# Ledger of designs, part 10: designed miniproteins, single chains, continued (3)

Each design is a single chain, and the fold is of that chain. pLDDT is the mean over its residues in the fold that is shown.

## One batch from the design tools (miniprotein)

Design m8315
Fold by ESMFold2-Fast:
Structure m8315 (fold): chain A 57 residues (1-57)
Amino acid sequence: SEEISEFARKNKLSADQVFEIYLRVFVEGESQAAVAKELGVSQSTVSTLVRLAKKEL
């Protein structure tokens, strides 16, 4: 989505990193804190991406 793409760009995230965050949170059931730590991003970044994805569905 445009909102997700713009947020990723502002936070210097690649499309691959955004996909990995969604895969780990929604498919693998990992906590947002664990995903943030493993990928070296802030927990607020993961939280915002998850919120934006849920808004699109």
Scores: mean pLDDT 81

Design m8316
Fold by ESMFold2-Fast:
Structure m8316 (fold): chain A 89 residues (1-89)
Amino acid sequence: SQSVVYTVSASIFLSGGQFNIDMGDRYYQQGDNDRARQWYRDALRQYQQSIDLSDQALSIDPNDSMAQRIRRQSQRNRDRVQQRLAALS
């Protein structure tokens, strides 16, 4: 179904964001703040796509527990990335 496609796509972007934040943290620990910012900005974009796709899934099926979990996790992770970017400014 279309809602399943949105939920699966949201999960892919959530995973992509998690990879990007890990890469950002690695560069931050190496003192490469410019590369860390680039990876963190990419993580923000991935998490935003995950949230948007989760919202589309929930517009079709408001009780989709998987889409609800992905949305909450992506929001929490986006907020964490925003805090990391603020610390680098």
Scores: mean pLDDT 91

Design m8317
Fold by ESMFold2-Fast:
Structure m8317 (fold): chain A 82 residues (1-82)
Amino acid sequence: DIEKLEEELKKAEEELHRLIMEGSSYTMKAIGYSVKALTSDDSELYRKLTDEYNRRSLELDEQARKARERAKELRKQIEEAS
């Protein structure tokens, strides 16, 4: 059913957008803490925070990759059904 596929595609695109935005936010936080690690007397804490936010960003990037592939598959199914 084309209507159902279009709804699923919209949800996949919305999820992809959200994941990209969240991943970007965590990357920016990691950069900020990385800079603080260079200029602060508490460099070990800021390095740990940098590593944690980088890890979370990579997890979101992997989820975004899966959402992107799902959206691609749904677009193909819509093209084949039309």
Scores: mean pLDDT 86

Design m8318
Fold by ESMFold2-Fast:
Formats: structure tokens, C-alpha cells, sequence
Structure m8318 (fold): chain A 123 residues (1-123)
């Protein structure tokens, strides 16, 4: 299906860092956001890796809260350590540093056996 194709395009396995990255946009449908995060969480669990959710174009507090709620629900369901990056597109350097920080946090959560969800804001 078109949804399955789009979901696969938005999931990356960083084998060197040992993380699964799901990229979503705040402008995407909730169906696509949820499907992408859920498939990435399933993959993260199978690979015994933590999950990083990279949310782009997050200019609305309401949309940010909804993305975090979806990520927390999915992370709890699959018992996967999860870091959510809430980012806008106005600062690419801040985005890169935020993603690096999120990967380091995800690695630490995994190392400690901590399955909580941590949120990183990049403005």
C-alpha cells in the first residue's frame, strides 16, 4: 500500500550508533505519524536497539504534544527506550546537534535498561 511504502522511506537503522530512527513531519497525517513510529518501534525491539523519533516542522505546541503522546504510547506498548526530537527547519545546525544528543541519550537509556521516553526540543 502507499502508506506502507511511505513508512518504509521514513525509517533508518543506524547500525554503527545502534539506533533505529523514525523521521516524521508535523504536517503529516496522524495515521502516517503513528504507522511510522509503530513500525520503527517494532524494528527497534527486534534489533534490540533504542528508538529515536525525529519530528520535523514542529511549529505548533498542539502538534508537538500529539506527536509526543503517540510516541510515548507506542514506546510503552513495545517497551522500547525512546527519544523524541521536536525540531523546526529554521536552524539546520541546531537540528544536527539535537539529533546527536538524542542518539547519545538513546544509547544511555538502552545501556541502563531504561524504557522511558525522553523529549529533546530543538528551536
Amino acid sequence: SELERLVRQHITVDEEAGVVIATVSASDSEELIRATIEEAAKLAKELNMPLVVLALDVTSEERAKRIVEIAEEVAKKYNVPTVVVLADTSNPEALEEGLKRAIELAQELKKKGDTSTVVVSVL
Scores: mean pLDDT 86

Design m8319
Fold by ESMFold2-Fast:
Structure m8319 (fold): chain A 93 residues (1-93)
Amino acid sequence: SMESEDALEKAREYVEKARKLIEEAEEHLKQGNFVEARRKAQEGIEYARKALQYATTARELGADEEEVSKLMKEAREQLKRAENLLAQADGGM
């Protein structure tokens, strides 16, 4: 349905936003910019959580289970990466 596709598309967009923020956090961490790395990692966590919420909504609306499962897996992996980066940034401050 149109609504399930819209939720699925938002989940994909938020996974992409989380990925970019995580990459920025990794770059700041490499440069010793722990405050910026922490901020970007926190934003990455927020977008990964939003991706999981939209993937769950898509599932409830009858989206394809394989597509939903893939996005949920990607979002959970992004969440773990962002949480690890946050811990590293906190250790560097």
Scores: mean pLDDT 88

Design m8320
Fold by ESMFold2-Fast:
Structure m8320 (fold): chain A 58 residues (1-58)
Amino acid sequence: SDAEALARANARGDAAQARVAQLKKDIEAGKPLEDYTPEQQAAVRSLLESLGLAEPLP
């Protein structure tokens, strides 16, 4: 097993969790998600869905 591969996987996981935490803080501060570009919103929704935090839309 490659320690390098594990380090990259952990770093990406930490980055995703940090982004979710930052998003929650921004929402509590009253910052609307509408300020993000459509591409950024799609990426954020994808991450939230993977973490089970996004509701499935029809």
Scores: mean pLDDT 63

Design m8321
Fold by ESMFold2-Fast:
Structure m8321 (fold): chain A 78 residues (1-78)
Amino acid sequence: LREKIRRLVGELAAEISKLPEEKRKKAEALLDKAVEAYNAGDYEAAIRYLEELKRTVEDNPKVVELVNELIRLVREAA
């Protein structure tokens, strides 16, 4: 599970890096907060930040798909 989460975070970060600057900066900050919360064992906060990230990028289907999969894996870790 940890390895799957690590891989998905990497894939998500790569897709976020392709976004326009303003949306990219916000998405990167939210992903960083989600990862920090996950590493601290605060899975509820991690999911909240990922839901906020999904709202920020809802016009990008690939990023939304990756965020949904990451939320699913974090819920399994909780």
Scores: mean pLDDT 83

Design m8322
Fold by ESMFold2-Fast:
Structure m8322 (fold): chain A 61 residues (1-61)
Amino acid sequence: GEVDLSAFEGKTVRELVEAAAEAFGVPPDQIVALRHGQELPREDLDKTLFDQAAGHSIRLR
């Protein structure tokens, strides 16, 4: 289906981690958000995906 980009505006990295945890069937604390191979600090998890992804890739593991 078509991806609604407005659905990503206002989404935090924390919300993506929670969604990935539900999809994988694991607790959210088992999912780590990485940027350039480094774990994102907890305070940065509450920032929007667009603020975190401005020119950078974010990986969930």
Scores: mean pLDDT 61

Design m8323
Fold by ESMFold2-Fast:
Structure m8323 (fold): chain A 92 residues (1-92)
Amino acid sequence: MSEEEIKKLQEEVDKNKKLKDFIRDYIAKRQAMQKEIDELVKKAEEAYRKGDFETAKKYLDQAKALHDQMNAYGKKAREERKKLIEEIKKEE
């Protein structure tokens, strides 16, 4: 999920109060995971520079796993959001 997709999710929060709690929690979790990925990559680069390849690999493996998890959450959130929007439209 790109920064452009996050901006679209923020616009959906502003557009419809019924989506707010779901999208807010999703955005917060996604941003927290991205921050953790960035920190893990930085730690891996520092370990690699020091010649600690085992520690560097460990941090990169953790970053990759978290990135894959973030992508999976993005796909699931998109499906849940579509269902919620359809329900809201039926009420109108």
Scores: mean pLDDT 77

Design m8324
Fold by ESMFold2-Fast:
Order: structure tokens, then C-alpha cells, then sequence
Structure m8324 (fold): chain A 84 residues (1-84)
């Protein structure tokens, strides 16, 4: 089953744009459709559509890329989740 998910990721100041790019690339590479990305200060809001398996793969890949770049995520919030 496909889900549509809206997430808010909070990062250290100055890292939000890079985190947004890493997340978008990871979701795209996993076959997840990125519907919207918004960067505001230290927060990244991203809305995606895909299977739970594709989304999990994207997060695994993103976590590795973030670790390789020394970037820390301080908080992840699920703002909305709905079946498609």
C-alpha cells in the first residue's frame, strides 16, 4: 500500500538546505515521489508519496549520507500520514 507522509526535520542552524537536498535525493533514489519540500530556518518540511518499504530505504540511505557529512538531525516529526 502507498502512503502520503508529511515530515518536519529540525537540524542545527545552517544545515537545513543541505539536509533537504540529501532527503530529496534519497527519496528519489528509492522511488519515492517528493511532492513538496520547504526550508524555513532550522526546519525542513517534506511531503512524500511511496510505499513504507521505499520510505524506510530512503531514510536508511539519508542517515548514511548525513553521517558521512557530519550532519546532525535534532528532531523528526510526522505531521501527517494518510493512505493513498
Amino acid sequence: HMVRLRLRVTVKPGQAERVARILEEAFRDAGVRVLRTEVSGDQVDIEVEGTREQIALAFTRAAKRLMDEGIEITRVEVLREEPV
Scores: mean pLDDT 85

Design m8325
Fold by ESMFold2-Fast:
Structure m8325 (fold): chain A 82 residues (1-82)
Amino acid sequence: IKNPELARRNVEDARRLLEEAERLKEQAKKLEAQGPEFKKEAQKLLIQAEFLEMAARVSAELAKSSGNPEIKKEAEEILEKV
């Protein structure tokens, strides 16, 4: 069940998902700054980011359950950012 390689992959997946979510949030903020015409597109990006954050949380929780101290620490850092 708690394979170190699988736990490591779960951390990597969570990190990538979180990075993509933050990128979408940054794009949404830039669109909102450009004017009210872009509010709808910005909202779509925020919704996508929310789904990616949810997926990142799931992957991080799976990694955290591995029992490996290093992997648990990395997973906790990701969960703090979600």
Scores: mean pLDDT 81

Design m8326
Fold by ESMFold2-Fast:
Structure m8326 (fold): chain A 96 residues (1-96)
Amino acid sequence: MVRERAREILERAEKTPEANPEGVEFWRLIAEGREEEATALLLRRIAEAEREIEEDESLPEEEKERYRAALAEMRALLEEEGPHALLERMAAEARA
């Protein structure tokens, strides 16, 4: 069931011009049952995003705080609940 949802999300993402290529790859890995690789990919991206935010001197502190909170929440969900929990939340929030 979760792999079927991942395939639906992947199909919709591939048809969306704003789709993040790494996000599409994450859903592809889940759809293929490669959950450890999907988790590793997203954790790496979160770590990179955290570093980019901290190093970006042009971003206001308020925006940095918002991004840090969002990334921390996603990391915690992945580490504690695994990629399926994150995928189900994303599927529930996705309307297209």
Scores: mean pLDDT 68

Design m8327
Fold by ESMFold2-Fast:
Structure m8327 (fold): chain A 77 residues (1-77)
Amino acid sequence: KYKVTVTAKDLETGETATATKEINPGESGSLTVKVGDHTVTVTFKNIPEDFEGKYTATKEVTVDGKKYQLTVTIEKL
């Protein structure tokens, strides 16, 4: 199993929100986080069974004309 944590930061307001979910290897999963009045959804597919440890990545995305900084952490349970 993996623990997936997504933190979304609104780059205009500085507001942040966090969502967490457990998923199984090879399964599709999604996390939805609400920042202010906007919703950001992140989808994960094909997490390998042999993934070890913890992975963290940061990416900027645009949703509904607003820019967000997404930080995704995947940790093996």
Scores: mean pLDDT 75

Design m8328
Fold by ESMFold2-Fast:
Structure m8328 (fold): chain A 99 residues (1-99)
Amino acid sequence: MEETLEAIREAAELLKKEPVLANQGEGLEKMAEELEKASEDKKKAAEMLYKAAGSLREIGEAAEKLAERGEELREALERAAELAEKAGEELEKEVEEEE
């Protein structure tokens, strides 16, 4: 149980470092606290552990999709920046050529 709680808390800290996933990180911390309290009722703890496993996998899938979108967004922003810089250079050149 302690190893499971530590793993959930580690995942929560990693999610909290990403601003768009901070709410998921807080949710996992709360889940770890609820699991620790439920440890006195083994049947309830088992049911909560299965539910937690499902939630952890769902968050993992969401994080993977966010990572892919983050890379696409970074590339789009870099492309826009390069185009803006090039447009600026062309306008400066036109101003110089017009006397």
Scores: mean pLDDT 69

Design m8329
Fold by ESMFold2-Fast:
Structure m8329 (fold): chain A 100 residues (1-100)
Amino acid sequence: AVSQDLKDQAQKAAEVVAKEFGITDPAAKERLTAKIDIAAEIAEKEGKPLSSLVPLIIYGQGKYADAINRQGVKAVAEGKDPVQYLKDNRDKIIAEAKEA
């Protein structure tokens, strides 16, 4: 489970990134929120600041971004909602990324 403070930070980070990048589409905002929620879980599990992880996830760099993108593509190929798949499979995605 992610602490309430990290959940609040993740929500604020998603709002700031959406505004900065001009993301107005609801589906794109939901996808962004799902990715930042994964960053918050990594921050909780590894004791790292959320601010250090959000740029890596947003710019598609590093093992966590690679795992998120790979699983998102897999979900779409299987006819699943990629946002819901990321939410349902966060622990699995984080575990797979750590093995890389």
Scores: mean pLDDT 75

Design m8330
Fold by ESMFold2-Fast:
Structure m8330 (fold): chain A 67 residues (1-67)
Amino acid sequence: MKAAEEQAKADAESERIRRETDGAIETIRTTGTRVLMAQVSRGAWLSPKARAEEEAGTRRVREVVEE
């Protein structure tokens, strides 16, 4: 009896944790992602590689103009 009751409580607790986790993830997705996406969208989605290419291009243009 105790084993079955303990298992039922464990299952109920796992379901509660999953529902709370899903709710927290959805809140982060809708609120946190919205804030982060707004910041990223206003700027540029620059990877480190894209940023390095941008800097290299600017440097070459300046070198031609300054030389």
Scores: mean pLDDT 62

Design m8331
Fold by ESMFold2-Fast:
Structure m8331 (fold): chain A 110 residues (1-110)
Amino acid sequence: SMEESIAMALLLVAESELYFTLQVYKRGGISKAEAVARVENAVALLRHAVEVLLPRIKDPALAARVRALTAQIDALVAQLKAASDADAGAILAQIVAAARELGRVVVEAV
């Protein structure tokens, strides 16, 4: 459907923005504060996509996995906001990995 197509596009945009934020942060192109702001914006898009797509996942195990990954991403964002500059890159990499896994699960499930 049109709603599913838009939600899937938002998911891919969010994944891409998280990946590029990590790459720019790793090379020192942006501050931790700017990386946090970009991550929060991307995760908001991701959460909106999940709200649309989650009810369409018929497999309860895959739905549970999507909920668990969403909760993990929220926890990692909170950790990123509290982290030192030295730890921020590693946490951001975990957010990118969790978002990619969420996208993979959703694509397989919808």
Scores: mean pLDDT 90

Design m8332
Fold by ESMFold2-Fast:
Structure m8332 (fold): chain A 66 residues (1-66)
Amino acid sequence: MAIVVLTTEDGGKVYLEVPEEKAEEIAKAALGKTAKEALELPGVLSAAVDDADLNATIVSVEIIKI
């Protein structure tokens, strides 16, 4: 498992739980998308939104392998 941590331009966070093999692909696809679009990416197993506007643009991505 891996967690893809997305930071929106307003400073919010979105956490995507993904298969480790797809983490880099999902991270690259999420950059420049809205939080809403990132939640709809293929291969996302679960998601948590922390103080992010769903229409805010993702400006930073980090991968944490579990």
Scores: mean pLDDT 83

Design m8333
Fold by ESMFold2-Fast:
Structure m8333 (fold): chain A 68 residues (1-68)
Amino acid sequence: SSELKELNAQIKALLDEAKRAGTEEAAKAAVERIEELVQQAVDKGIISEEEGRVLIGIARQEAKEIVA
C-alpha cells in the first residue's frame, strides 16, 4: 500500500540521516523515531505486530553499525 511505502521511505530517510551524522546520539534518535512510526503503523493496521518487530530489529542492527 502507499502507507507501507511511505513508512519504508521514512525509515530509510531517518537511517540515512543518522549515517551521515555518524554519532551515537543520531543513531539513538533515529531508532526511537522509527519505533514510534512502526508502533503507529501497527496500531493503524498497516503492518502486523510481527512485521513491526522485524523492522525495529533491522533498524537497531543498522544503528549499531553507524557507531562502529
Scores: mean pLDDT 86

Design m8334
Fold by ESMFold2-Fast:
Parts: structure tokens; sequence; C-alpha cells
Structure m8334 (fold): chain A 75 residues (1-75)
């Protein structure tokens, strides 16, 4: 359901961020934001809000994937 999707998206984002070519402070900030989103999702019961959180986390994951790809192209 939407809650599980939001939590799963946050975990996937955290995993991807760990591999991203970003400074340690930036990685810590992104992981914290994903953890806060997952905690919010765990407390919510509104399916529309949960779906919005999952969508936002997926969009952030796509942004991080673009950063990883760009860094590989610089090599």
Amino acid sequence: AAKEAAIAAAEELKRLVREAPLPEEEKERLVKEAEEAAALAAALTDEALLAAIAAALRAQKERVEELIKAKKEEE
C-alpha cells in the first residue's frame, strides 16, 4: 500500500545516496531527509499524502541517479 511504498522509496533513496559522488555532509543531509520522510509516512494514514511522499522520494532518487551518471561521464 501507499505507506509501504513511501517507506520503500525512502530506503531505496538512502541506498542510492550512499553510492552518490557527493560530499559526506550532503549525503548525511539527504539520508536524514529520507529518514524524516519515512517517519512521517509511518505516522500518516492518508493514502493521498502517502502517495505524494512516495512520489517526492522517487523524484529525489531520479535526481541522485542523474548526479551519479554525470560523475561517471566525467571519468
Scores: mean pLDDT 79

Design m8335
Fold by ESMFold2-Fast:
Structure m8335 (fold): chain A 60 residues (1-60)
Amino acid sequence: SAELLERRREIIERNRAAAEELRELLETDDSLSETIRGFLELTVGSTEHLVELLEEKIRE
């Protein structure tokens, strides 16, 4: 349905924006601990992968 497609697009947009913000934090903040950097890298990677999977579903 149109509502499900729109909801999916909204989720993709929000998660893409969040991943970009977290990646910028990783690139600009040199004070972050190794533990925080590790969790940020994992979170960004997982979020970017989820966005790619959801975008593929919209293209189908």
Scores: mean pLDDT 84

Design m8336
Fold by ESMFold2-Fast:
Structure m8336 (fold): chain A 57 residues (1-57)
Amino acid sequence: SAEDNRKLAEFLYSLGLLSEEQKEKLKNLKKPITAKDISEITGLSLRQARQLLSLLR
């Protein structure tokens, strides 16, 4: 879970979608990152956030 969160946060950061601060917030979540978490931190819609999660097959 923590490793999956780190991998997802680094991936989103590499796409230019996160600041360094936003990356650290996602990495430090105590639960698996959800589309809602991505939406709230990045400002993307829930639809876009769900699409980004699906890229990590």
Scores: mean pLDDT 80

Design m8337
Fold by ESMFold2-Fast:
Structure m8337 (fold): chain A 106 residues (1-106)
Amino acid sequence: MSDEEKDKIIELQGKGLEYYARGEYEKALEYYEEAIKLAEKANASDITLARLYINLARVYLLLGKKEKAREYLEKARELLEKSTAPQEVKDRLLEEIRELEAEVEE
């Protein structure tokens, strides 16, 4: 992944978070989806993709789209299981997934 691609992913993720913080969830989805598409094309790390999927799932939960949230949490979980990243990093993201999975069940 090039530095230019990394910077663009960070920019798109930042825009997604900005719109999420403002309660503009549909716009947050658009930016997170663009970040995911770029991250996939750029062969970003499993951790980067998992984090983006977790953020996307969070927005889907706020939109009441529980099944889509489940799909992306499952995808994030699969990425973490195959990731060679330090266990502490994986454990933190797995904890976030578990908290969001509990929200889906409510």
Scores: mean pLDDT 85

Design m8338
Fold by ESMFold2-Fast:
Structure m8338 (fold): chain A 93 residues (1-93)
Amino acid sequence: MKLYEEGQKKLEEGKKALEAEDYETAIKKYEEAIRLFEEAKEKYPELEIELLRLQREAYSNIAKAYNNLDDIKKAEEAHKKGEELEEEIEKLE
């Protein structure tokens, strides 16, 4: 599944950028991963829970990156998106 594999690759690139304190690159890579996972959910409904968990992880790391950039408003927005996804996951079991 190319979309899923590409999404995971972007997620990994985001993690490496975050570890390197390249916060702008980390955010960009996590946003790319989220978009790829969104497309994957439309094509592979059976992966919905797994893809939601990966999107949740990406939003959590986007929030961390924005906190390090002192962009508190965007960090809070990303955190809220992560919480909304966690609630969605819990409803799906």
Scores: mean pLDDT 87

Design m8339
Fold by ESMFold2-Fast:
Structure m8339 (fold): chain A 75 residues (1-75)
Amino acid sequence: VEAPAEEVQALNDLGRQLQADVAAVTAAEGLLAGLLAQSRALRQLGDFVMKLDPEFGEKLREDARALEELARKLL
């Protein structure tokens, strides 16, 4: 069309980069499932440990919340 050749090539490169970004998002979905599983396991462990060591149990519960928040941000 009327666009300079360098601009057309830049658009083609951008399209290829965009497809790579989409592939990265798809890969992140597998990681998300792992994070959610870990978050639930840490929450259960935290509740159990809370009876033995309340400070450590609370730390585990906070770690579980941090993983859950991370998972929510990846959505």
Scores: mean pLDDT 71

Design m8340
Fold by ESMFold2-Fast:
Structure m8340 (fold): chain A 99 residues (1-99)
Amino acid sequence: SELEKVKEEIEEKLVQAVRYIREGKYDLARKEVETALELVKSVEDKLLPSVYKRIVDLINEALSLIYTDPDLAIQKLTEAAFYVSSALYLQLVDEKQKA
């Protein structure tokens, strides 16, 4: 499934961003988060509008915090990853039931 691959890629990018923040590699972390945001936008039609907004808001908050409050940025990215995992998993279940 293309949706399954995009879900896994978003999750991998967010995990890698957290690792880069912990290593003090903030520019690399920013690039991973920006890529994850583009992938989230590519599956907007697969998400409830309220869930999409929450994920985008969390990712944008994390981007604003990477350099100034990296621990809070990690918290926001972790919360975003939870919403991505849960929402896209439910969408994958729905698509399989309709097939």
Scores: mean pLDDT 87

Design m8341
Fold by ESMFold2-Fast:
Structure m8341 (fold): chain A 82 residues (1-82)
Amino acid sequence: REVALAGLREALRLAEEGDAEGAVDAAVAAAEASGDLGAEVGAGMAALALGVGKASGLSEEEIARLVARAVRAGLRMVEEGK
C-alpha cells in the first residue's frame, strides 16, 4: 500500500509538471512494485489516457491533465482498498 501510494504520488507530481509519459512510467513502476490492484488500474487508465490523447491530437497540456486524473483515481482506489 505505502509503495503504491508513494509511486502514484510521484506519478501525479510528474503529470502536474506536464510530463505525461514520465507519469505513466512512474504509475506502471508503482503497480509492478506493489502488486496493488488500485495502482494497476490507475496505471492502466493513465496509459490509456496517454495513448488515446496522442491518437486524438490533444495538446501536451490536455494529455497531462487526463493522465493526472487517471493517477488521482488510482490513488483514491489504493486509499479506499485498506
Scores: mean pLDDT 80

Design m8342
Fold by ESMFold2-Fast:
Structure m8342 (fold): chain A 71 residues (1-71)
Amino acid sequence: SLREELAEALRRTPGVSDELAEKVRAGERLDHGERVRVGFAVARIGRRELLEALPEEDRAFAERWLDAYGP
């Protein structure tokens, strides 16, 4: 699933904790710092479409953050 693909990508990303990857896999809600870390991780690997796996509010925040501050 897209959620499992996102979680595995996060596990392979330096600076992302296994706990954060597991929260994503479980579909748990993220705090602001976690949203930023997930957003930058997917931008770094060129896979922004993986943000669609997040709950709506977490996805919307991460997308807006990247639009403002990321490439």
Scores: mean pLDDT 84

Design m8343
Fold by ESMFold2-Fast:
Structure m8343 (fold): chain A 65 residues (1-65)
Amino acid sequence: MSREEEMELINESHRLVEQANSVLDDSSRQEFNKFYLKLMQDWVNGKLTAEEVLKKLKEKAEELK
């Protein structure tokens, strides 16, 4: 994966988080943001790829709707 492709996936993840925060209630928002922070930490530590971060965020957002 190129750096540009990785950054586009991370930017898509950020856009997904912003969208989810606009529609989720306070409880679901807190849970989603904790999950997001954990995924970002795992990504910066090399434990997850940018694709895996985006996939897990999409799955969690659908679960909380």
Scores: mean pLDDT 81

Design m8344
Fold by ESMFold2-Fast:
Order: C-alpha cells, then structure tokens, then sequence
Structure m8344 (fold): chain A 68 residues (1-68)
C-alpha cells in the first residue's frame, strides 16, 4: 500500500511537470522539467541564446514560470 501511494504521487508529479512544461512553452521557451526527488524538480528553459536553470518544488517552479 505504501509503494502504491508513492507511485501515485510520482505519477501526479510527472503529470503536473508536463502541464508546467506546456505552460512555459506557451511563453516561447523550450522547456525540460525533470523530477530530482519526490518534492523537487529541475527546470531548464531555453530561448535563443538564453538558458535558465532552476531547481525547486513544483509550486516554486510554477510561480517562476508565471513570472516570465
């Protein structure tokens, strides 16, 4: 049961990361969002010669993308 709950949380995290990637791409960035652990993701954004790298929670990454 604990393993099933962890897998479900990971699936939810992956789904949210995909939604955030699509949001960043809608703002003109190429985006990669990769889980680092259960709470933390790595964001890489590219636009022309600009490369932005940020690590944080999904909430922090969403706030960052919203500020673009």
Amino acid sequence: SEEEERLKRLQELIKRAKELKEKAESKGYEAVITPVDEETVLLVLKKGDEIIVKTGTLEEIEKFIDSL
Scores: mean pLDDT 80

Design m8345
Fold by ESMFold2-Fast:
Structure m8345 (fold): chain A 84 residues (1-84)
Amino acid sequence: ENAKKLKELIEKIKEVKESNKEEYEELLDELVGILLELKKEKVSKAELEKVLPSEAAQLVVDALEGKITDGKELLEKLIEIEKK
């Protein structure tokens, strides 16, 4: 369920322009919240791959392991993968 929420949130964020700073920051806070829940659940790459492409699932795992520390960087990479 949280992996599905992550996919839906990424779609919302890609439609938000940076000119709407408050709305963009609110969606980034939601992303961080979802990532914290996924970390608590010890979600596997295979579980994430049920709703995300394998490349996106790997990025989420890397973020949960602390290899990606900037939420904006993670978001930009996830949006780029979804556009492919």
Scores: mean pLDDT 74

Design m8346
Fold by ESMFold2-Fast:
Structure m8346 (fold): chain A 115 residues (1-115)
Amino acid sequence: SEEEKKKKELRKALLEAIGHILRVIGLLIDARILGEEEVAKILEEAIKKATEYMKQADKYADTDIDLAIKYLQEAIKITEDAIMKVTELVLGKKFKSSKEASTALSRYFNAKIRA
């Protein structure tokens, strides 16, 4: 049904948004350990903005599912934009996706922490 389709879309968007926020939190922890102050500030602001969008999504989840999904998509976009920005700042190169960027940056930070 249309309702079942929308509930599946909401679930997918929610899991994706949570996954993106957790990825940013992981990068923030590493940035703080390494003293990457500019990177940490960008990631902290992204988490703050994404969290506000998540709160709006929760507010509308039971009353306006399309609006809830839209807020979750905004949360995802904020986290993706932040990951792309900090990865370019640290590694000096652009990646085609936030997933590739976050993987490369996480590997770089992990190698520096282990050294």
Scores: mean pLDDT 90

Design m8347
Fold by ESMFold2-Fast:
Structure m8347 (fold): chain A 68 residues (1-68)
Amino acid sequence: SSEVERLMAEIKELLEKYASAGPDEQKELRKEISQLVLELGAASPSADETRKNAQEVSKALLEAQKKR
């Protein structure tokens, strides 16, 4: 759905900001990203799709952290 696509795009944008942010800003961005992931779960048509989307976001966050 367009709602899921919009939320995914917003999460990806925040992840890019997270990669360039300082530690305190990263904490706040992580909380914001977590809240959007919950909204994505509520908008997703199935629990399996919610899990896949959440795992992709978690993987992206871990990769961003490894670069620091």
Scores: mean pLDDT 74

Design m8348
Fold by ESMFold2-Fast:
Structure m8348 (fold): chain A 95 residues (1-95)
Amino acid sequence: EREKLWEKVLEELRELLAKLGASEEVIEAALEALKKGYEAIKELYEKHPLAGTYAMQAYIGLKLLLGEEVDPEELEFVEEKLKELREELAKKRAE
């Protein structure tokens, strides 16, 4: 069950990032960061904000599905960075 959830989360993250135009290198970095956890995903965000944000969302979602505790800091990070990303994308579309 746990392995199947991991496989599905990794597959969904890969497909999502590919649809958003991420390179294979960025996708692989996101999948590796997700496997390593919160600190690795924060480092990924510094280099690739889109990939890091979605990797963090996938990480939190997986923890919730497995019944694991999620820190408020982890939830706040995702909400704030998704808002920033939406505003940035809206500006680029307006050009």
Scores: mean pLDDT 73

Design m8349
Fold by ESMFold2-Fast:
Parts: structure tokens; C-alpha cells; sequence
Structure m8349 (fold): chain A 75 residues (1-75)
């Protein structure tokens, strides 16, 4: 799922990336979702891809950061 989301982000297919990531981040507690989404809104595309690739965070948390970035693009 994360690998497919990275490919979608690199291709500029933000709708597909969101659909892939949404089930992962929705598994987190609401407070943690809000914190990570807020952090993701401050990142560039390259920084978000680096977070997803690093494996430093659990997939669910990395997904929430990426969703934050995607939501910022709709603004």
C-alpha cells in the first residue's frame, strides 16, 4: 500500500494516493490523526515522499502525514 501511494504521489495522482492512504490513517486515534495531518500540511512533496520511504514511522502515521500534504493541495 505505501509503495503504491508513493508511486501515485510521484505521478501527481493525488486522488489515488488519498484513496490508498485513507484506510491506514483512519486506524489511528483521532488526536494522533490531527497532529500528523497538521505536520503533513507543512511539508513539501519531496519531504512527504521521503517520510513514506524512510520507514522511520509506522505505515499508519506516515499515511496521516501524507494525507495532510494532500489536503493542503486542495486549498
Amino acid sequence: TIEKAIKALEAGNYEEAYKLLKPLFESLPKERQEQLIAAGKQLSKDEVIAVLRSGALPDEEAAAIAVGYLLKQKE
Scores: mean pLDDT 82

